# Designed miniproteins, single chains, continued (4): the designs that were tried, part 55

Each design is a single chain, and the fold is of that chain. pLDDT is the mean over its residues in the fold that is shown.

## One batch from the design tools (miniprotein)

Design m13900
Fold by ESMFold2-Fast:
Structure m13900 (fold): chain A 82 residues (1-82)
Amino acid sequence: SLKEKYLKELKELLEKEGYSPTFINYVIDLFKKIIDYIEKNPMSDKEIDLLVKQIRDMFGLSDEVAEKIKEILKKINEEVKK
């Protein structure tokens, strides 16, 4: 599925940037919940931008990881609107 593909890509990016396995598992589990929420409650692009900014600031994520998350969430959001 596209969801599984995107979660794998995010996990590989976090591993490449040197985040711990424990932290990566926590972030991936959080993003599974966020994706499940968006699938039931489609968001605006502005709401996704704000959500990603909050997550980036909360976890101290790099700009590269934050942009990848934003890309994934916007793609999933557009898929559920169709």
Scores: mean pLDDT 83

Design m13901
Fold by ESMFold2-Fast:
Structure m13901 (fold): chain A 97 residues (1-97)
Amino acid sequence: SLEEFEELARRTEEEIQQLLELGKEAEELGDKETARIAYAAANQGQGDLEAGRALAEAGDIERATELVREALRRLEHTKQWVEEQVAQKRKQLELEA
């Protein structure tokens, strides 16, 4: 449904913003590799969200919803991994201090 699509699109936007913030945090901690992965995932998510919105505007709500749901799943998975990397890097720096 259009309502389900709009909710998934909103959640996808939130995950993109959180990944951008986590990428910045990883970069500030000196973990450039994790930052790059976070930024790449956020950029891909933005592209998928834009494509999903274009499909929804064209009336293909079912395909739009499937695309955004898959994008959200990938973003959530990458966010979990990035959070784990950031936590590990913080612990490493605490032990070195």
Scores: mean pLDDT 90

Design m13902
Fold by ESMFold2-Fast:
Structure m13902 (fold): chain A 72 residues (1-72)
Amino acid sequence: TKEQQLELIEKMIEEVEELIKSGKLPPEIGEALKKGLEEARKALEAGASSAEATAIIREAVAPLLEQIEALE
């Protein structure tokens, strides 16, 4: 359901925040991930499909993974 999808995204945002606070995820990368998740949540609230929300998250994650690989 839409409620379950929104709950999952909120949980993912909380997990990203925890990773930033624990120092396991750089804040710059973590903030970009949070923005992607917030965009997906906003899209779902506006009536977008699960597939569209998933695509938004995937697109947000792809360049961030490249940025993580570039870190020394």
Scores: mean pLDDT 75

Design m13903
Fold by ESMFold2-Fast:
Structure m13903 (fold): chain A 56 residues (1-56)
Amino acid sequence: GAAEEARLVAEAERMLATLRTLSGVARLVGIKELRELLAQLPPEVQARFEAELARL
């Protein structure tokens, strides 16, 4: 539902913020974990976060 999507989006935003502070293997592991979370969200939301990941 909408509340679940909002919660997952908030978690994805927190993970993305953390990824911006990481480098090397830690960043790669974090990207994998974020992508697993994104798989639970609509494709349009996934595309937005993938665009942000591409800018890292």
Scores: mean pLDDT 85

Design m13904
Fold by ESMFold2-Fast:
Structure m13904 (fold): chain A 105 residues (1-105)
Amino acid sequence: HMDRLVAEALEEARRRYAALTASSAALGLDSPGENIWAAKTNPEHTGAVPRSDSPAAARALEFMAEQLPKVKSAEEATKLASVMAALGRHPELSREQAREILEAL
């Protein structure tokens, strides 16, 4: 039941996830997965939460806030970061489609 847009976004998220997991050992400060994991374990760390007033960033942050309580590991945080990146590049995606992509990862 996945339409073409969701399939393209899923492919983008999968490539991003592979890239982020490959770089996880580098412990980069700019790692989106590590930043999300830090927000889950230390909610007071403002540096772990992206700051942006763009509509695409606002949608990604709202999706993160919805999904953050469900994140149980750094791997899940990296999957969430990958879906957020796909949301930023595909502004036509809905939150339901973003959940579908996250489940497919």
Scores: mean pLDDT 61

Design m13905
Fold by ESMFold2-Fast:
Structure m13905 (fold): chain A 63 residues (1-63)
Amino acid sequence: MEKRLEEIEELAEKLKEKLKEVYPDAEVTYRIVDEDTIEFTIKTSQGVFRVTLNFSVAKQLAK
């Protein structure tokens, strides 16, 4: 479990950096819901967006 938590935290940080590049004026935060689930909240002037990713999807996106 600890190894998975370290992996998911690393994936979450990489994805947060990518989201900041796409939405440079936005406040991007994330929450690790469990060992396989990350929830991102993107707050922009146009609204608030939430996206939930599982570990396998996050791993593919975080490159």
Scores: mean pLDDT 76

Design m13906
Fold by ESMFold2-Fast:
Structure m13906 (fold): chain A 123 residues (1-123)
Amino acid sequence: SNAKDEVIKLLEQAIKTYEEARKLFEEAARTGDPEVARKALETVQKAYDLTQEALEKIEKEVKNPKAIFYARLALAYTQGALEEAQKAVEASPEERRGHFRRAIDLLKEAIENLKKALEIVKK
């Protein structure tokens, strides 16, 4: 596959992985299960790594400034989500749900920005 096709596959995999992570954080917020929270954190890290790989390929091969911009925004929102999720794991049960809700909102922003990057790359 050419660089554009590889970037499309990486972005699609990243979006799917972020959506899986969001669902796991929603479950962690509902149940308080620390093992579900741990899986959610691991899943977000995988989505981050896929997004970082896609960004590197966009910067080197595709060189589209708008796609670079949206991929970077997605990484920034993902960093925020990881920080909130870490706070949730360390928080009291009373404060934990609020941190998971913020992580979910930040992941939704990451997903939205990656979808924008994907549409730009597909053109």
Scores: mean pLDDT 88

Design m13907
Fold by ESMFold2-Fast:
Structure m13907 (fold): chain A 72 residues (1-72)
Amino acid sequence: MKPYVPPSDVPASEEEKKDIIRMARELVRQIAGEEAAKKVEEELRKYFEENEVTLTEAISLAGELVMEAYRE
């Protein structure tokens, strides 16, 4: 069996935050267009600046915003 590393307590680095924002923006841009992509980028950047986020929280927020854009 492979060891399990719980992701919930790992703080997101600045590089990880930038990568998450970039990936979410690109996905939303392709699905919902540039306006939605900018909104997702601004929302993620603002949240990450105002709050210290774990890697799991950063990925979850980005995923929810991408899924919301995909469903709309």
Scores: mean pLDDT 74

Design m13908
Fold by ESMFold2-Fast:
Structure m13908 (fold): chain A 65 residues (1-65)
Amino acid sequence: MPRLLTRAEIFRDGELVASVEQEGDEVDISPLLDSLPPGRYRLRLTVTNLETGETRVFEADLVVP
């Protein structure tokens, strides 16, 4: 089974406001969302395969109600 490391970073106006990192292909960002004021953010999800060194980055808009 490949060893994966997932990092979630939350940005507002280009600045990092919250982050979490977890081993595996999933990360729970709920505690971070509960701490943020309502607004529009950007989520950056980075998945690293620890066996191959391959890294994949995904970005999405995130809305906190």
Scores: mean pLDDT 78

Design m13909
Fold by ESMFold2-Fast:
Structure m13909 (fold): chain A 93 residues (1-93)
Amino acid sequence: EAQELKAKARKHEEEAVSANGKGDYKKSAEHYLEAAQHYKEAAKISRNVGAANNSVLYGRFAKLDADYAGDKQLREKAEEIIEEAKSLGNEMD
């Protein structure tokens, strides 16, 4: 299950990079947010600090692209996931 979640996260990363390259910052933010969410769930299941760190990383990319898109809801969701993932990482060392 954790491997499946990481595979889904990676697919969303690829979609986000593609959308970002086209200047579609809203779509890029949505895909980075999905990647961050899947990495967060993988971290919870596997207790893997690397997955928690990836959730923070892609959450930050989602927040940045949400800012470029002017999408306040996506920005807030990204910030929430960043904080949750940081908390999870701190619990894991």
Scores: mean pLDDT 85

Design m13910
Fold by ESMFold2-Fast:
Structure m13910 (fold): chain A 80 residues (1-80)
Amino acid sequence: KADELWELYMEGQRAMLAGDEEKLAEVEKKAEELLKEGLGEEDELAALKKYGEELLEERAKIAGASQEELDKALEELKAK
């Protein structure tokens, strides 16, 4: 579950950097499906949707950063 979400997150980052809006939308849909399947409770699903939206906002901010800064952020997330 978590590893699958991380893989989708990485695919989303690659699609965003490549400007592939269609692929980014596909990744978002798959992430929503995994979150829905992994959650049994509506309250938890709502909380994760909000978290996902915050991540998308952070992705938009990172898209304006240098590639070096993005790579460092991703490496730090993998290490922790």
Scores: mean pLDDT 63

Design m13911
Fold by ESMFold2-Fast:
Structure m13911 (fold): chain A 67 residues (1-67)
Amino acid sequence: MTKEEKIKEAEEKLKKLQEQYQRNLDTVRAASAGLPAAARDFALSRVEEAYQKNLEKLKKEIEEIKK
Protein backbone atom coordinates (compact mmCIF):
# COMPACT_ATOMS: atom_id res chain seq x y z
CA MET A 1 0.00 0.00 0.00
CA THR A 2 1.38 3.41 -0.98
CA LYS A 3 1.69 6.40 1.38
CA GLU A 4 -1.16 8.12 -0.51
CA GLU A 5 -3.40 5.04 -0.14
CA LYS A 6 -2.71 4.89 3.61
CA ILE A 7 -3.56 8.60 4.01
CA LYS A 8 -6.78 8.11 2.01
CA GLU A 9 -7.75 5.14 4.21
CA ALA A 10 -7.07 7.18 7.37
CA GLU A 11 -9.15 10.09 5.97
CA GLU A 12 -12.07 7.69 5.34
CA LYS A 13 -11.74 6.38 8.91
CA LEU A 14 -11.75 9.98 10.20
CA LYS A 15 -14.95 10.76 8.26
CA LYS A 16 -16.66 7.60 9.58
CA LEU A 17 -15.47 8.39 13.12
CA GLN A 18 -17.02 11.89 12.90
CA GLU A 19 -20.30 10.43 11.56
CA GLN A 20 -20.36 7.79 14.33
CA TYR A 21 -19.60 10.45 16.97
CA GLN A 22 -22.59 12.52 15.81
CA ARG A 23 -24.85 9.43 15.86
CA ASN A 24 -23.60 8.49 19.34
CA LEU A 25 -24.26 12.04 20.61
CA ASP A 26 -27.81 11.97 19.22
CA THR A 27 -28.44 8.51 20.72
CA VAL A 28 -27.10 9.46 24.17
CA ARG A 29 -29.04 12.76 24.17
CA ALA A 30 -32.26 10.87 23.36
CA ALA A 31 -31.57 8.10 25.92
CA SER A 32 -30.61 10.60 28.67
CA ALA A 33 -33.32 13.24 28.02
CA GLY A 34 -35.22 12.23 31.18
CA LEU A 35 -32.10 12.06 33.39
CA PRO A 36 -30.72 14.74 35.76
CA ALA A 37 -28.31 17.20 34.11
CA ALA A 38 -25.28 15.70 35.93
CA ALA A 39 -26.03 12.19 34.57
CA ARG A 40 -26.61 13.56 31.05
CA ASP A 41 -23.38 15.58 31.17
CA PHE A 42 -21.48 12.49 32.34
CA ALA A 43 -22.91 10.32 29.53
CA LEU A 44 -22.09 12.98 26.92
CA SER A 45 -18.56 13.45 28.32
CA ARG A 46 -17.91 9.69 27.91
CA VAL A 47 -18.93 9.90 24.22
CA GLU A 48 -16.67 12.95 23.75
CA GLU A 49 -13.69 11.28 25.50
CA ALA A 50 -14.05 8.16 23.32
CA TYR A 51 -14.20 10.34 20.20
CA GLN A 52 -11.12 12.41 21.22
CA LYS A 53 -9.13 9.23 22.00
CA ASN A 54 -9.98 7.72 18.59
CA LEU A 55 -9.32 11.07 16.88
CA GLU A 56 -5.84 11.29 18.49
CA LYS A 57 -5.07 7.73 17.37
CA LEU A 58 -6.04 8.52 13.76
CA LYS A 59 -4.07 11.80 13.78
CA LYS A 60 -1.01 9.89 15.02
CA GLU A 61 -1.46 7.32 12.21
CA ILE A 62 -1.64 10.13 9.62
CA GLU A 63 1.47 11.85 11.04
CA GLU A 64 3.42 8.55 10.99
CA ILE A 65 2.41 8.02 7.35
CA LYS A 66 3.52 11.58 6.46
CA LYS A 67 6.98 11.06 7.99
Scores: mean pLDDT 80

Design m13912
Fold by ESMFold2-Fast:
Structure m13912 (fold): chain A 99 residues (1-99)
Amino acid sequence: SHEYTLESVRRGAELLRRAGRLSERVERLIADETLPNLTAAEFEIRELAAESEELARELERINLETQIRFNEDKLKDPSLSKEQKEQLEAARARNLAKL
């Protein structure tokens, strides 16, 4: 019941480490008064933007997978009403469709 939470925390920590490295690169680019021209800056900005988009997609995937595991864990509760089970199954199906 807590395994998916710990795994999500580990995955989140890795994303935070990646975001920290990306943030450091952004700060260096902003502080870099030695960049010889805008073309060099544009190339670096495009690379940073692509990495930022990848991180955003991975964060969305982690969130969806975490929600699916939460739905699955809740579905194991024997005290759930039929309506509650149907709502959780529908939520799980919607989240799976977004992966």
Scores: mean pLDDT 74

Design m13913
Fold by ESMFold2-Fast:
Formats: structure tokens, C-alpha cells, sequence
Structure m13913 (fold): chain A 101 residues (1-101)
């Protein structure tokens, strides 16, 4: 079910975030940044699936486009910009969801 896929993505995101924190504590900034960026990507994918399940297909599409851009930046090794892009996109979509007027 979509709910099971969403929960699985959230669990995978939490695992990556925990690993990122561990690498940060060990001084491995590059690995920490990579895992943090990938964790955020999984949260965006989970949110897109949630929006699709609610019939909010336009918002889901916008979020998926942001996710594709984030992943493109990760492939270029620019994890910091990928994470910033993902965060900004997610906050924008949340803002649109709250805007009734």
C-alpha cells in the first residue's frame, strides 16, 4: 500500500540521518553531508507519495521536480546545495498546502 511505502521511506530516512550524525561526530564531514542529503531526498519522496494519495497531484509533481534537481546535484557531488534545494522545495510545498486564500 502507499502508506507502507511512505512509512518505509521515512524509516530509511531516519536510518541515514542517524548514520550522518555518527559520521559528523567522527569528523567525516563529506560522508555526513552525503547521507544527510540522501535522507532529505527520501523525506521528499515520502511527502510526494502522501500528496498523491490525497489527490494533490500538482503539489506532488512540484516536489518530485525539486527531488530530481536535488539528485542531479548529488550526482555532481554538491550535497550541500542538494540539501538546501530539497529543504527550500519542501518548505514551499508546505506553505502552498497551508494557503487557503
Amino acid sequence: SMQEEIEKLRQESRKLNEQSRQYLQQGDLDKARELSSRSMDLLMEARALQLESEGRTDLARELRETLRRSRELEEQGNYAKAASTATAGLLRVIGEELDRE
Scores: mean pLDDT 84

Design m13914
Fold by ESMFold2-Fast:
Structure m13914 (fold): chain A 72 residues (1-72)
Amino acid sequence: SAAEEELRRLLEELVRRGIISEEERRKMLDAVRAGDADTANRLLARAAVRGAPVELIQRLGRTAREVLEELA
């Protein structure tokens, strides 16, 4: 979906900035695809604590929720 492509792009940006690892990116995608909102939210909070811009975190959270809703 367009939301999943946007989620992948935003997570790749966090890896590019050194905020999350490739393994954390994979775990976030797996969590969202599994409908595991708790794990997705914990990974998102970790990125925020590491200094991800608030606008990027907000966009990532909205996009992840959109993907979760598509899978429901």
Scores: mean pLDDT 84

Design m13915
Fold by ESMFold2-Fast:
Structure m13915 (fold): chain A 65 residues (1-65)
Amino acid sequence: KLVLEKLPDGKYKLIIDGEEKVFDTGKEAAEEAVEYLKKKLPYLELDPEELVKRVEHLGKIEIEL
C-alpha cells in the first residue's frame, strides 16, 4: 500500500508499507513512489507527473498493490 499526501507547509509525505518519508517537492515524492511501484510491478508504466497532478487535485492518493 502506498499513500502520497500534500502537507500544509508545501512538503509531501510518502508512506510505503508503513514507512514514512517527507519530500520538499511533489516531483521527488512521485519519483520515489514510481520507483517503488516499478520494483514491485516491473511491467507497470507510470508517469511521476501524473501522480503530482493527482495529489495536487485530491490532496491525498492511495494505491493498493
Scores: mean pLDDT 78

Design m13916
Fold by ESMFold2-Fast:
Structure m13916 (fold): chain A 70 residues (1-70)
Amino acid sequence: MTLHLFIPKELEDLAEQAKKLDEELEDTKIEVHQEESLEEAKEKAESLDADKILPYYLLGELAGYLAIEE
């Protein structure tokens, strides 16, 4: 299973945490996509032919989009 995380490039700490989690997981691949804006993150996530696309919230605020692919 591949999880694509699309977030604004300003969320560097979140990107680093997701990258580290990818290295620790054996059964799941996490691909972090740092985009210029939330709008671009949404457009990129929707451009994938993914099984599921979800808004991703951090501390109750919209932070990006998660696309789930087999």
Scores: mean pLDDT 80

Design m13917
Fold by ESMFold2-Fast:
Structure m13917 (fold): chain A 89 residues (1-89)
Amino acid sequence: MEELRKRLEELEEEALKLGKKAREAAEKGDLEKAKEYAKELEKTAKEFAETLRELLLAQGVPEEEVEAIVEALEAHVKKFIDDVLKKAE
């Protein structure tokens, strides 16, 4: 469990850094860099969601609740990316 928690912390830190870079690139009008960072953020967020799912299931959280949490997280990340890329246009 400690290994999964450490991985989640590392993925969260990376996602926050990528989100900041994507936003800064979008604010500068650099749509290509904004899209590049957004793709990396999406990949990091997917790994975070998969790791979170493993952690919650291992802790005995019902699968239906875990899927709802993961779906909400993925929807939140998608909205963030969409909002950031719109600012670059």
Scores: mean pLDDT 82

Design m13918
Fold by ESMFold2-Fast:
Structure m13918 (fold): chain A 68 residues (1-68)
Amino acid sequence: SADDERLQAIIDEFAAFLREAEAAGAPQERIDAAENRVLRLYLQYLEGKLSVDEFEAGVRAIMAEMEA
């Protein structure tokens, strides 16, 4: 579905972002914390508690916090 394709694209973008952050010297604890936060959002999406738009907004907020 379009939602499945969009969800996968968001996950792929986040994975690429984490690889770049790791290459730039981000601490492993910070990488792990971001992954755990996105995993919690993904579980909420699977439970029907979040839309794909809300999942994307959450992932983008996590990426923005890591750049700060």
Scores: mean pLDDT 88

Design m13919
Fold by ESMFold2-Fast:
Structure m13919 (fold): chain A 74 residues (1-74)
Amino acid sequence: SPLVEELRRLAAETLAAIEADPARAPELLGEFLTRVDALRARASPEERAELDRILADFRARYAAIVAAQDAAAA
């Protein structure tokens, strides 16, 4: 699905951008979530299930990056 492929690409690009500049994590997360909402509005029920899986993986990776940044700042 083009919507699923777009979200997979956006998730990977957003995580890479956050890893490159963790100080921008809140900004990049906000932009990503806005784009996710737009994709979900166009998604079928089957596509939404796959988007939810991708989003769950993204949230886990995002949390790990933020935790690492907080540990480095301490």
Scores: mean pLDDT 83

Design m13920
Fold by ESMFold2-Fast:
Structure m13920 (fold): chain A 77 residues (1-77)
Amino acid sequence: MEEFRARVQRLAEEIAANADDLERVDALVEELRRLALEHGLVVGSRLVSQEGDVLTVALVVARDGEVVAEVVVDIPL
């Protein structure tokens, strides 16, 4: 579980770091979706805040409505 959370966190940070590269972001999002599916989980998102040109979003990994992991990322607009 902790290893899974660490990998989700790493993918989310990589998505945020490469937000200006749509091809890279698409590949990372697909990897995150595949990782979640392999564990029988669903990936969603919720808006946390927007400050200037930065959107803070929480990536939520859930099982049957229960939040299993949550990763907060800053996305430049």
Scores: mean pLDDT 70

Design m13921
Fold by ESMFold2-Fast:
Structure m13921 (fold): chain A 78 residues (1-78)
Amino acid sequence: MSEEQIQRAKELITRAVRHLQAGDFEGAVEALGKAEEVASSSPEVTDHLGKAREHARAGDVEGALQHLQEAAQTLERL
């Protein structure tokens, strides 16, 4: 991933966290979908984002946040 893609993915993860905290699961799913597109060249990041989006769609805030933490940690290592 490029530096620009990493920064954009981090921004979208932050937006998804805000939506989850507000109970806006639709907004969280949208932000995570965009993050997956940006992170498409990193299978590990995309896997965590996809799982977070699945949990968000189910209304599982705790599960979504766990996978977002994993995605953020992976982005820091890139």
Scores: mean pLDDT 86

Design m13922
Fold by ESMFold2-Fast:
Structure m13922 (fold): chain A 74 residues (1-74)
Amino acid sequence: SEKVKELFDKALSLINKAIQEGPENFEKTLEEVKKLIESEKDKYPDAEDVFNAVEIYAQFLKKLYEKRLEEEKK
């Protein structure tokens, strides 16, 4: 669905922006993304696996960003 594609693009855009702004803002943005996904997930149950993948991707990027910052401090 084009609507689901637009939602994913929006979610990824928000996640990428949060990663650039730093981990302190990431938790707030992640919750905002989760809220968007939860509101749409019930309308598109066949896309649940893709929504879960977005969450995993967000968590992975957060960990990579935090590790990068720790290495730069050394």
Scores: mean pLDDT 68

Design m13923
Fold by ESMFold2-Fast:
Structure m13923 (fold): chain A 96 residues (1-96)
Amino acid sequence: SEERKKLIDEVLKLNHREQLAILLALDLHSDNPLLMEFRKELVERLKKSTDPSHRLALKLYERAKKLSAAERAARAAELLARYPRAAALLARILAL
């Protein structure tokens, strides 16, 4: 949707740690098809990007996938507490 694309573009303007926070938080909503689609599109945009910070966010996310679900949830919570801009954007994404 147009709203989903606008939110993805806003995520792409964040730093790599803020992008990681959003990706990890979206993993907690794996049963929500709209959020799964959002995460899939965001990952594809990061993969196709020539921006080194986007590639770094993706590398950190792929490494974090090796952690347990509880460890990923804890990491997401810590990053969202540290990065209020990411937390605010995530709240808008979760309202889709």
Scores: mean pLDDT 88

Design m13924
Fold by ESMFold2-Fast:
Structure m13924 (fold): chain A 101 residues (1-101)
Amino acid sequence: GSMEKELKEKGLEAVRTGDLEKLRETLKKVIDEVKSGKLSLEDALKILMEMAKEAFRLGNLEALELVIEALEELQKLYPDNLEVGIAIGIAHIMLGVLKSL
């Protein structure tokens, strides 16, 4: 929906510009909209994984760590959801690769 697109665009811009304050704000909004039922878990995971991939592409370790924290907040809300667990695993692999370079 429009909210998914707006959150994705704002989040990607924050990652690209290294604006960690705007990134934290956008990530919090993603989690809050999932909690309120206005954003589906599936759409939130898509947004967060696009942000994680962009942070990885740019080598932005701090941005990637903030996205992982948001994924871990989703895991607290949905502890038995396999897709959330897989997303966290992929993001940690990305972080490990960047730290090894």
Scores: mean pLDDT 90

Design m13925
Fold by ESMFold2-Fast:
Structure m13925 (fold): chain A 92 residues (1-92)
Amino acid sequence: MEKMQQERDKLIAEFEAQLAAAKSMEEALAIARAFAERHAPSEEERQQALALLDGIGQAYREGRLSEEEARELVLQMMRGLVERSLRAKAEA
């Protein structure tokens, strides 16, 4: 349990640092897509995460989301993905 929490916190902290360094929403989405491709627990979860990221990007471009709101949604998605990835890894 404790080791899994440390791994989760490390992965999330690394992602948050990369996201904070992104100079644009387009760069932030590219970072998130690469992260999802590396850490998704299955092909189906990877495809779903990429589709959701595309949806966030479109909503931002259409003015339905601010950059702050879009970045928050991306971060929430990646936290959930990391948690599911570590659970799948623990079951293997």
Scores: mean pLDDT 80

Design m13926
Fold by ESMFold2-Fast:
Structure m13926 (fold): chain A 97 residues (1-97)
Amino acid sequence: MREEMLENLKRGLEELAKDTGLLSEEEIEEIARYAVENSKTAEEAVELAVRQVLTERFKMSEEEVEALLEGWRNPTNVSEKSLEAAKKLEEIINKKK
């Protein structure tokens, strides 16, 4: 379970890195490992990894990250704050490309 969780999380982060160019292989390993070691479930591990990338690498605020995660949890009922957070993420990605 934990090894499968780590491998799946690493693949997700590798795809994000490939699209954005913002994460190294070493950073992906570190983030994935931290998330798995500090989570009890696969869902918690994914959320921790996303929080680490968005706060540490993309320099988004905790409030912006929370709004973005709420939008992802409820994609059929996205709040205006979640849409604003998503736009900011796109701007950060485009600015670093």
Scores: mean pLDDT 73

Design m13927
Fold by ESMFold2-Fast:
Structure m13927 (fold): chain A 81 residues (1-81)
Amino acid sequence: SAATVTISGDGPADLMAALQAAKPAIEAAAGPGAEIAVEVTGNTAKLSGKVPSEAAKRAVVQAVFAVPGVEVVDASGIEVV
C-alpha cells in the first residue's frame, strides 16, 4: 500500500506547487502505510502523522526540506509507530 500525503496551508504559490510536485518523493520517503500531513505557513512546513520508523521520519523531513522555498520544517507532529 502507498503512503498518504496531504498538503495544505497558505504558502507562496510557487512553494505550494513545488510541494505538490514533490508529493511522490515524500510518499516514497514515508513508506507504505504511512500518513503525512504537510501544513504550510509562509516558508514553514509543519509535518504531522505516522511513519513506520525513525529512518522514515528523517527521510520525510529531508524530502520536504529539499523542496525549493521551504526554510523551516517542524516534524514534532510525526509519530513513529
Scores: mean pLDDT 83

Design m13928
Fold by ESMFold2-Fast:
Structure m13928 (fold): chain A 103 residues (1-103)
Amino acid sequence: SVLSDEEFIERLQKALGLSREAARRILRLLRQYDTDKDGRLSREEAFALLRELRPDLSDEEIEEIFKQVDKDGDGTLDQDEAVDLVKLLLTDPNVRAALEQLA
């Protein structure tokens, strides 16, 4: 089932150690790329998000990241898998800084 916005924010804070403001920014970014509004990211939506946050990565590296977080292999990311994706992205200090700064 799809989590409420508040539940997802709380999950991001707990799983990733983010401030409420950073978690809310991540939720807005994920919602921006969730064009179907079903609470899941398609492969294409996830690739667009990855290209925005990590323009340094090749398409092959992006595909490997997607496959690592797509546990079900169904070609979409549920909210839990999307949290895992964000966790991997936040291992890069440049991505973390961009998400936690207003500039």
Scores: mean pLDDT 72

Design m13929
Fold by ESMFold2-Fast:
Structure m13929 (fold): chain A 81 residues (1-81)
Amino acid sequence: SEKVEEEIRELLKEKGIDLSEEQFELNREIAATLLAAMYLALSNRPKEEIPELTKKLIEAEREELSRFSEEMSRLLIEWVK
């Protein structure tokens, strides 16, 4: 959703990555693919699930993506420790 895309943009800006609106719209599928790949790698799931998870992330409702974000944060914290 647009709201979720805006939140991802905010997180990227916090890391010094400021994408234009056109660049974000154009590359949202790439961003979703990268997020899907990272999530699957961190959760020890097969890379063959990347296309399906990418589609789910693009189509996700606010609540679904909120839960995904919480899981991703947990996995990232565990990974960097």
Scores: mean pLDDT 72

Design m13930
Fold by ESMFold2-Fast:
Structure m13930 (fold): chain A 76 residues (1-76)
Amino acid sequence: SKREEILNILKEKGASDEAIDLVLAAVDYLEKRGEPYADEFLDRLIERLKKLPKNPTLDEIAAAIQEVLAEVRARR
């Protein structure tokens, strides 16, 4: 699943448990809202996370989430 791919990327990059929890919380929030862009958000987030440096900070993860969310919302 895309959720498992995200989790694997974050673990491979050495992201903290706090950063992983933040990403999963964002995914769960969009799924609960039934947003039509949820699937596109996951695809774009995967691409963005792959470009992050090794041992990404919580701030880098938060910025990636916010940038992807803004991109998918702008297409509504």
Scores: mean pLDDT 81

Design m13931
Fold by ESMFold2-Fast:
Structure m13931 (fold): chain A 95 residues (1-95)
Amino acid sequence: GMDSLLSTLKGNIHDIMFHFRSQVEQDMRDQLAAGRPADDVLADARRRLEQKRDELISYVKEYYPDLADELSKFIDELTQLSLDTLETQLRALTS
């Protein structure tokens, strides 16, 4: 039913966001090693996460309109957690 589908979609979204955040974290480390300013690296990471958020929200609105509100909230929460994680990593790397 819808609850089972919602659980499956949340799992898939979580995995997509986890892998995307890992890629952004690696790019962040590479940019810092190249001497790029930390504030610019974080701003780019935020932009990339916001773009991925918008992509996923557009997808769920198109293909799962009945679940779009709940899935959009979940995507927003994961985006914020991803950003908080990257900011924590940045502070550790620049300390």
Scores: mean pLDDT 88

Design m13932
Fold by ESMFold2-Fast:
Structure m13932 (fold): chain A 85 residues (1-85)
Amino acid sequence: SLEEAFLKGWNDKSKSLEEVLKEIEKILKNFETTPKEEIAYVLGRYFGVLGHSLDRLEPLVKLLNSEDGLEILKHLLENIIEESK
């Protein structure tokens, strides 16, 4: 499930912030063809590596399950990359 993918990413300690940001950039280049589970995993990794709480899990999963929400999520990912500069 998307929730399981997000939680798996959240708990994955194998990758640095730099590696997660590169994965987000790759997703943005292929957003329309990237599986929702992969997007959920990478978002989980991002919030996990930054030490953010899981309070955003439900809203992010709703965005992944909504066509309109996917556009909002893409904008969020673009902002994450921009803020990393």
Scores: mean pLDDT 77

Design m13933
Fold by ESMFold2-Fast:
Structure m13933 (fold): chain A 58 residues (1-58)
Amino acid sequence: SPLIEALEAALKAEKARLKELEASPDKSIQQQLKINLTKIVVGSTELVIERMKQREAS
């Protein structure tokens, strides 16, 4: 599915961004919030991809 491929590409980009945020020496509350929010986005996107793959298999 072109949509699943696009979502997987977006997920790869979000995971790369998360690694950059985690590599930052910034220990501020703002940085920790950004890391935590990005983790939620990554996890949510993975669930969406899984659900879409299951729908296409049905």
Scores: mean pLDDT 83

Design m13934
Fold by ESMFold2-Fast:
Structure m13934 (fold): chain A 81 residues (1-81)
Amino acid sequence: SHMEQMQAIIDAFQQEADAILAQGRAAGLSPADIALMQQQIQRSLADIQNAPTVAEAQRIRDESIAGLELFLAVMTVLEKR
């Protein structure tokens, strides 16, 4: 059903976001940077939950994960250099 497809996207986003947060912690990101990532995850989750279609929810998820991965990559370089 539509609701089952939406829930699957939400669950997948949470799992992927949690994995990126774990990578950030393992990479030695500051508590402040981790807090910023958590805030971004909460905003993205709300946007996915309020998406009018499954296709839009998937787009928001893809863009949000890409944004979190970019943030992690940038902050990891800054912390290691």
Scores: mean pLDDT 87

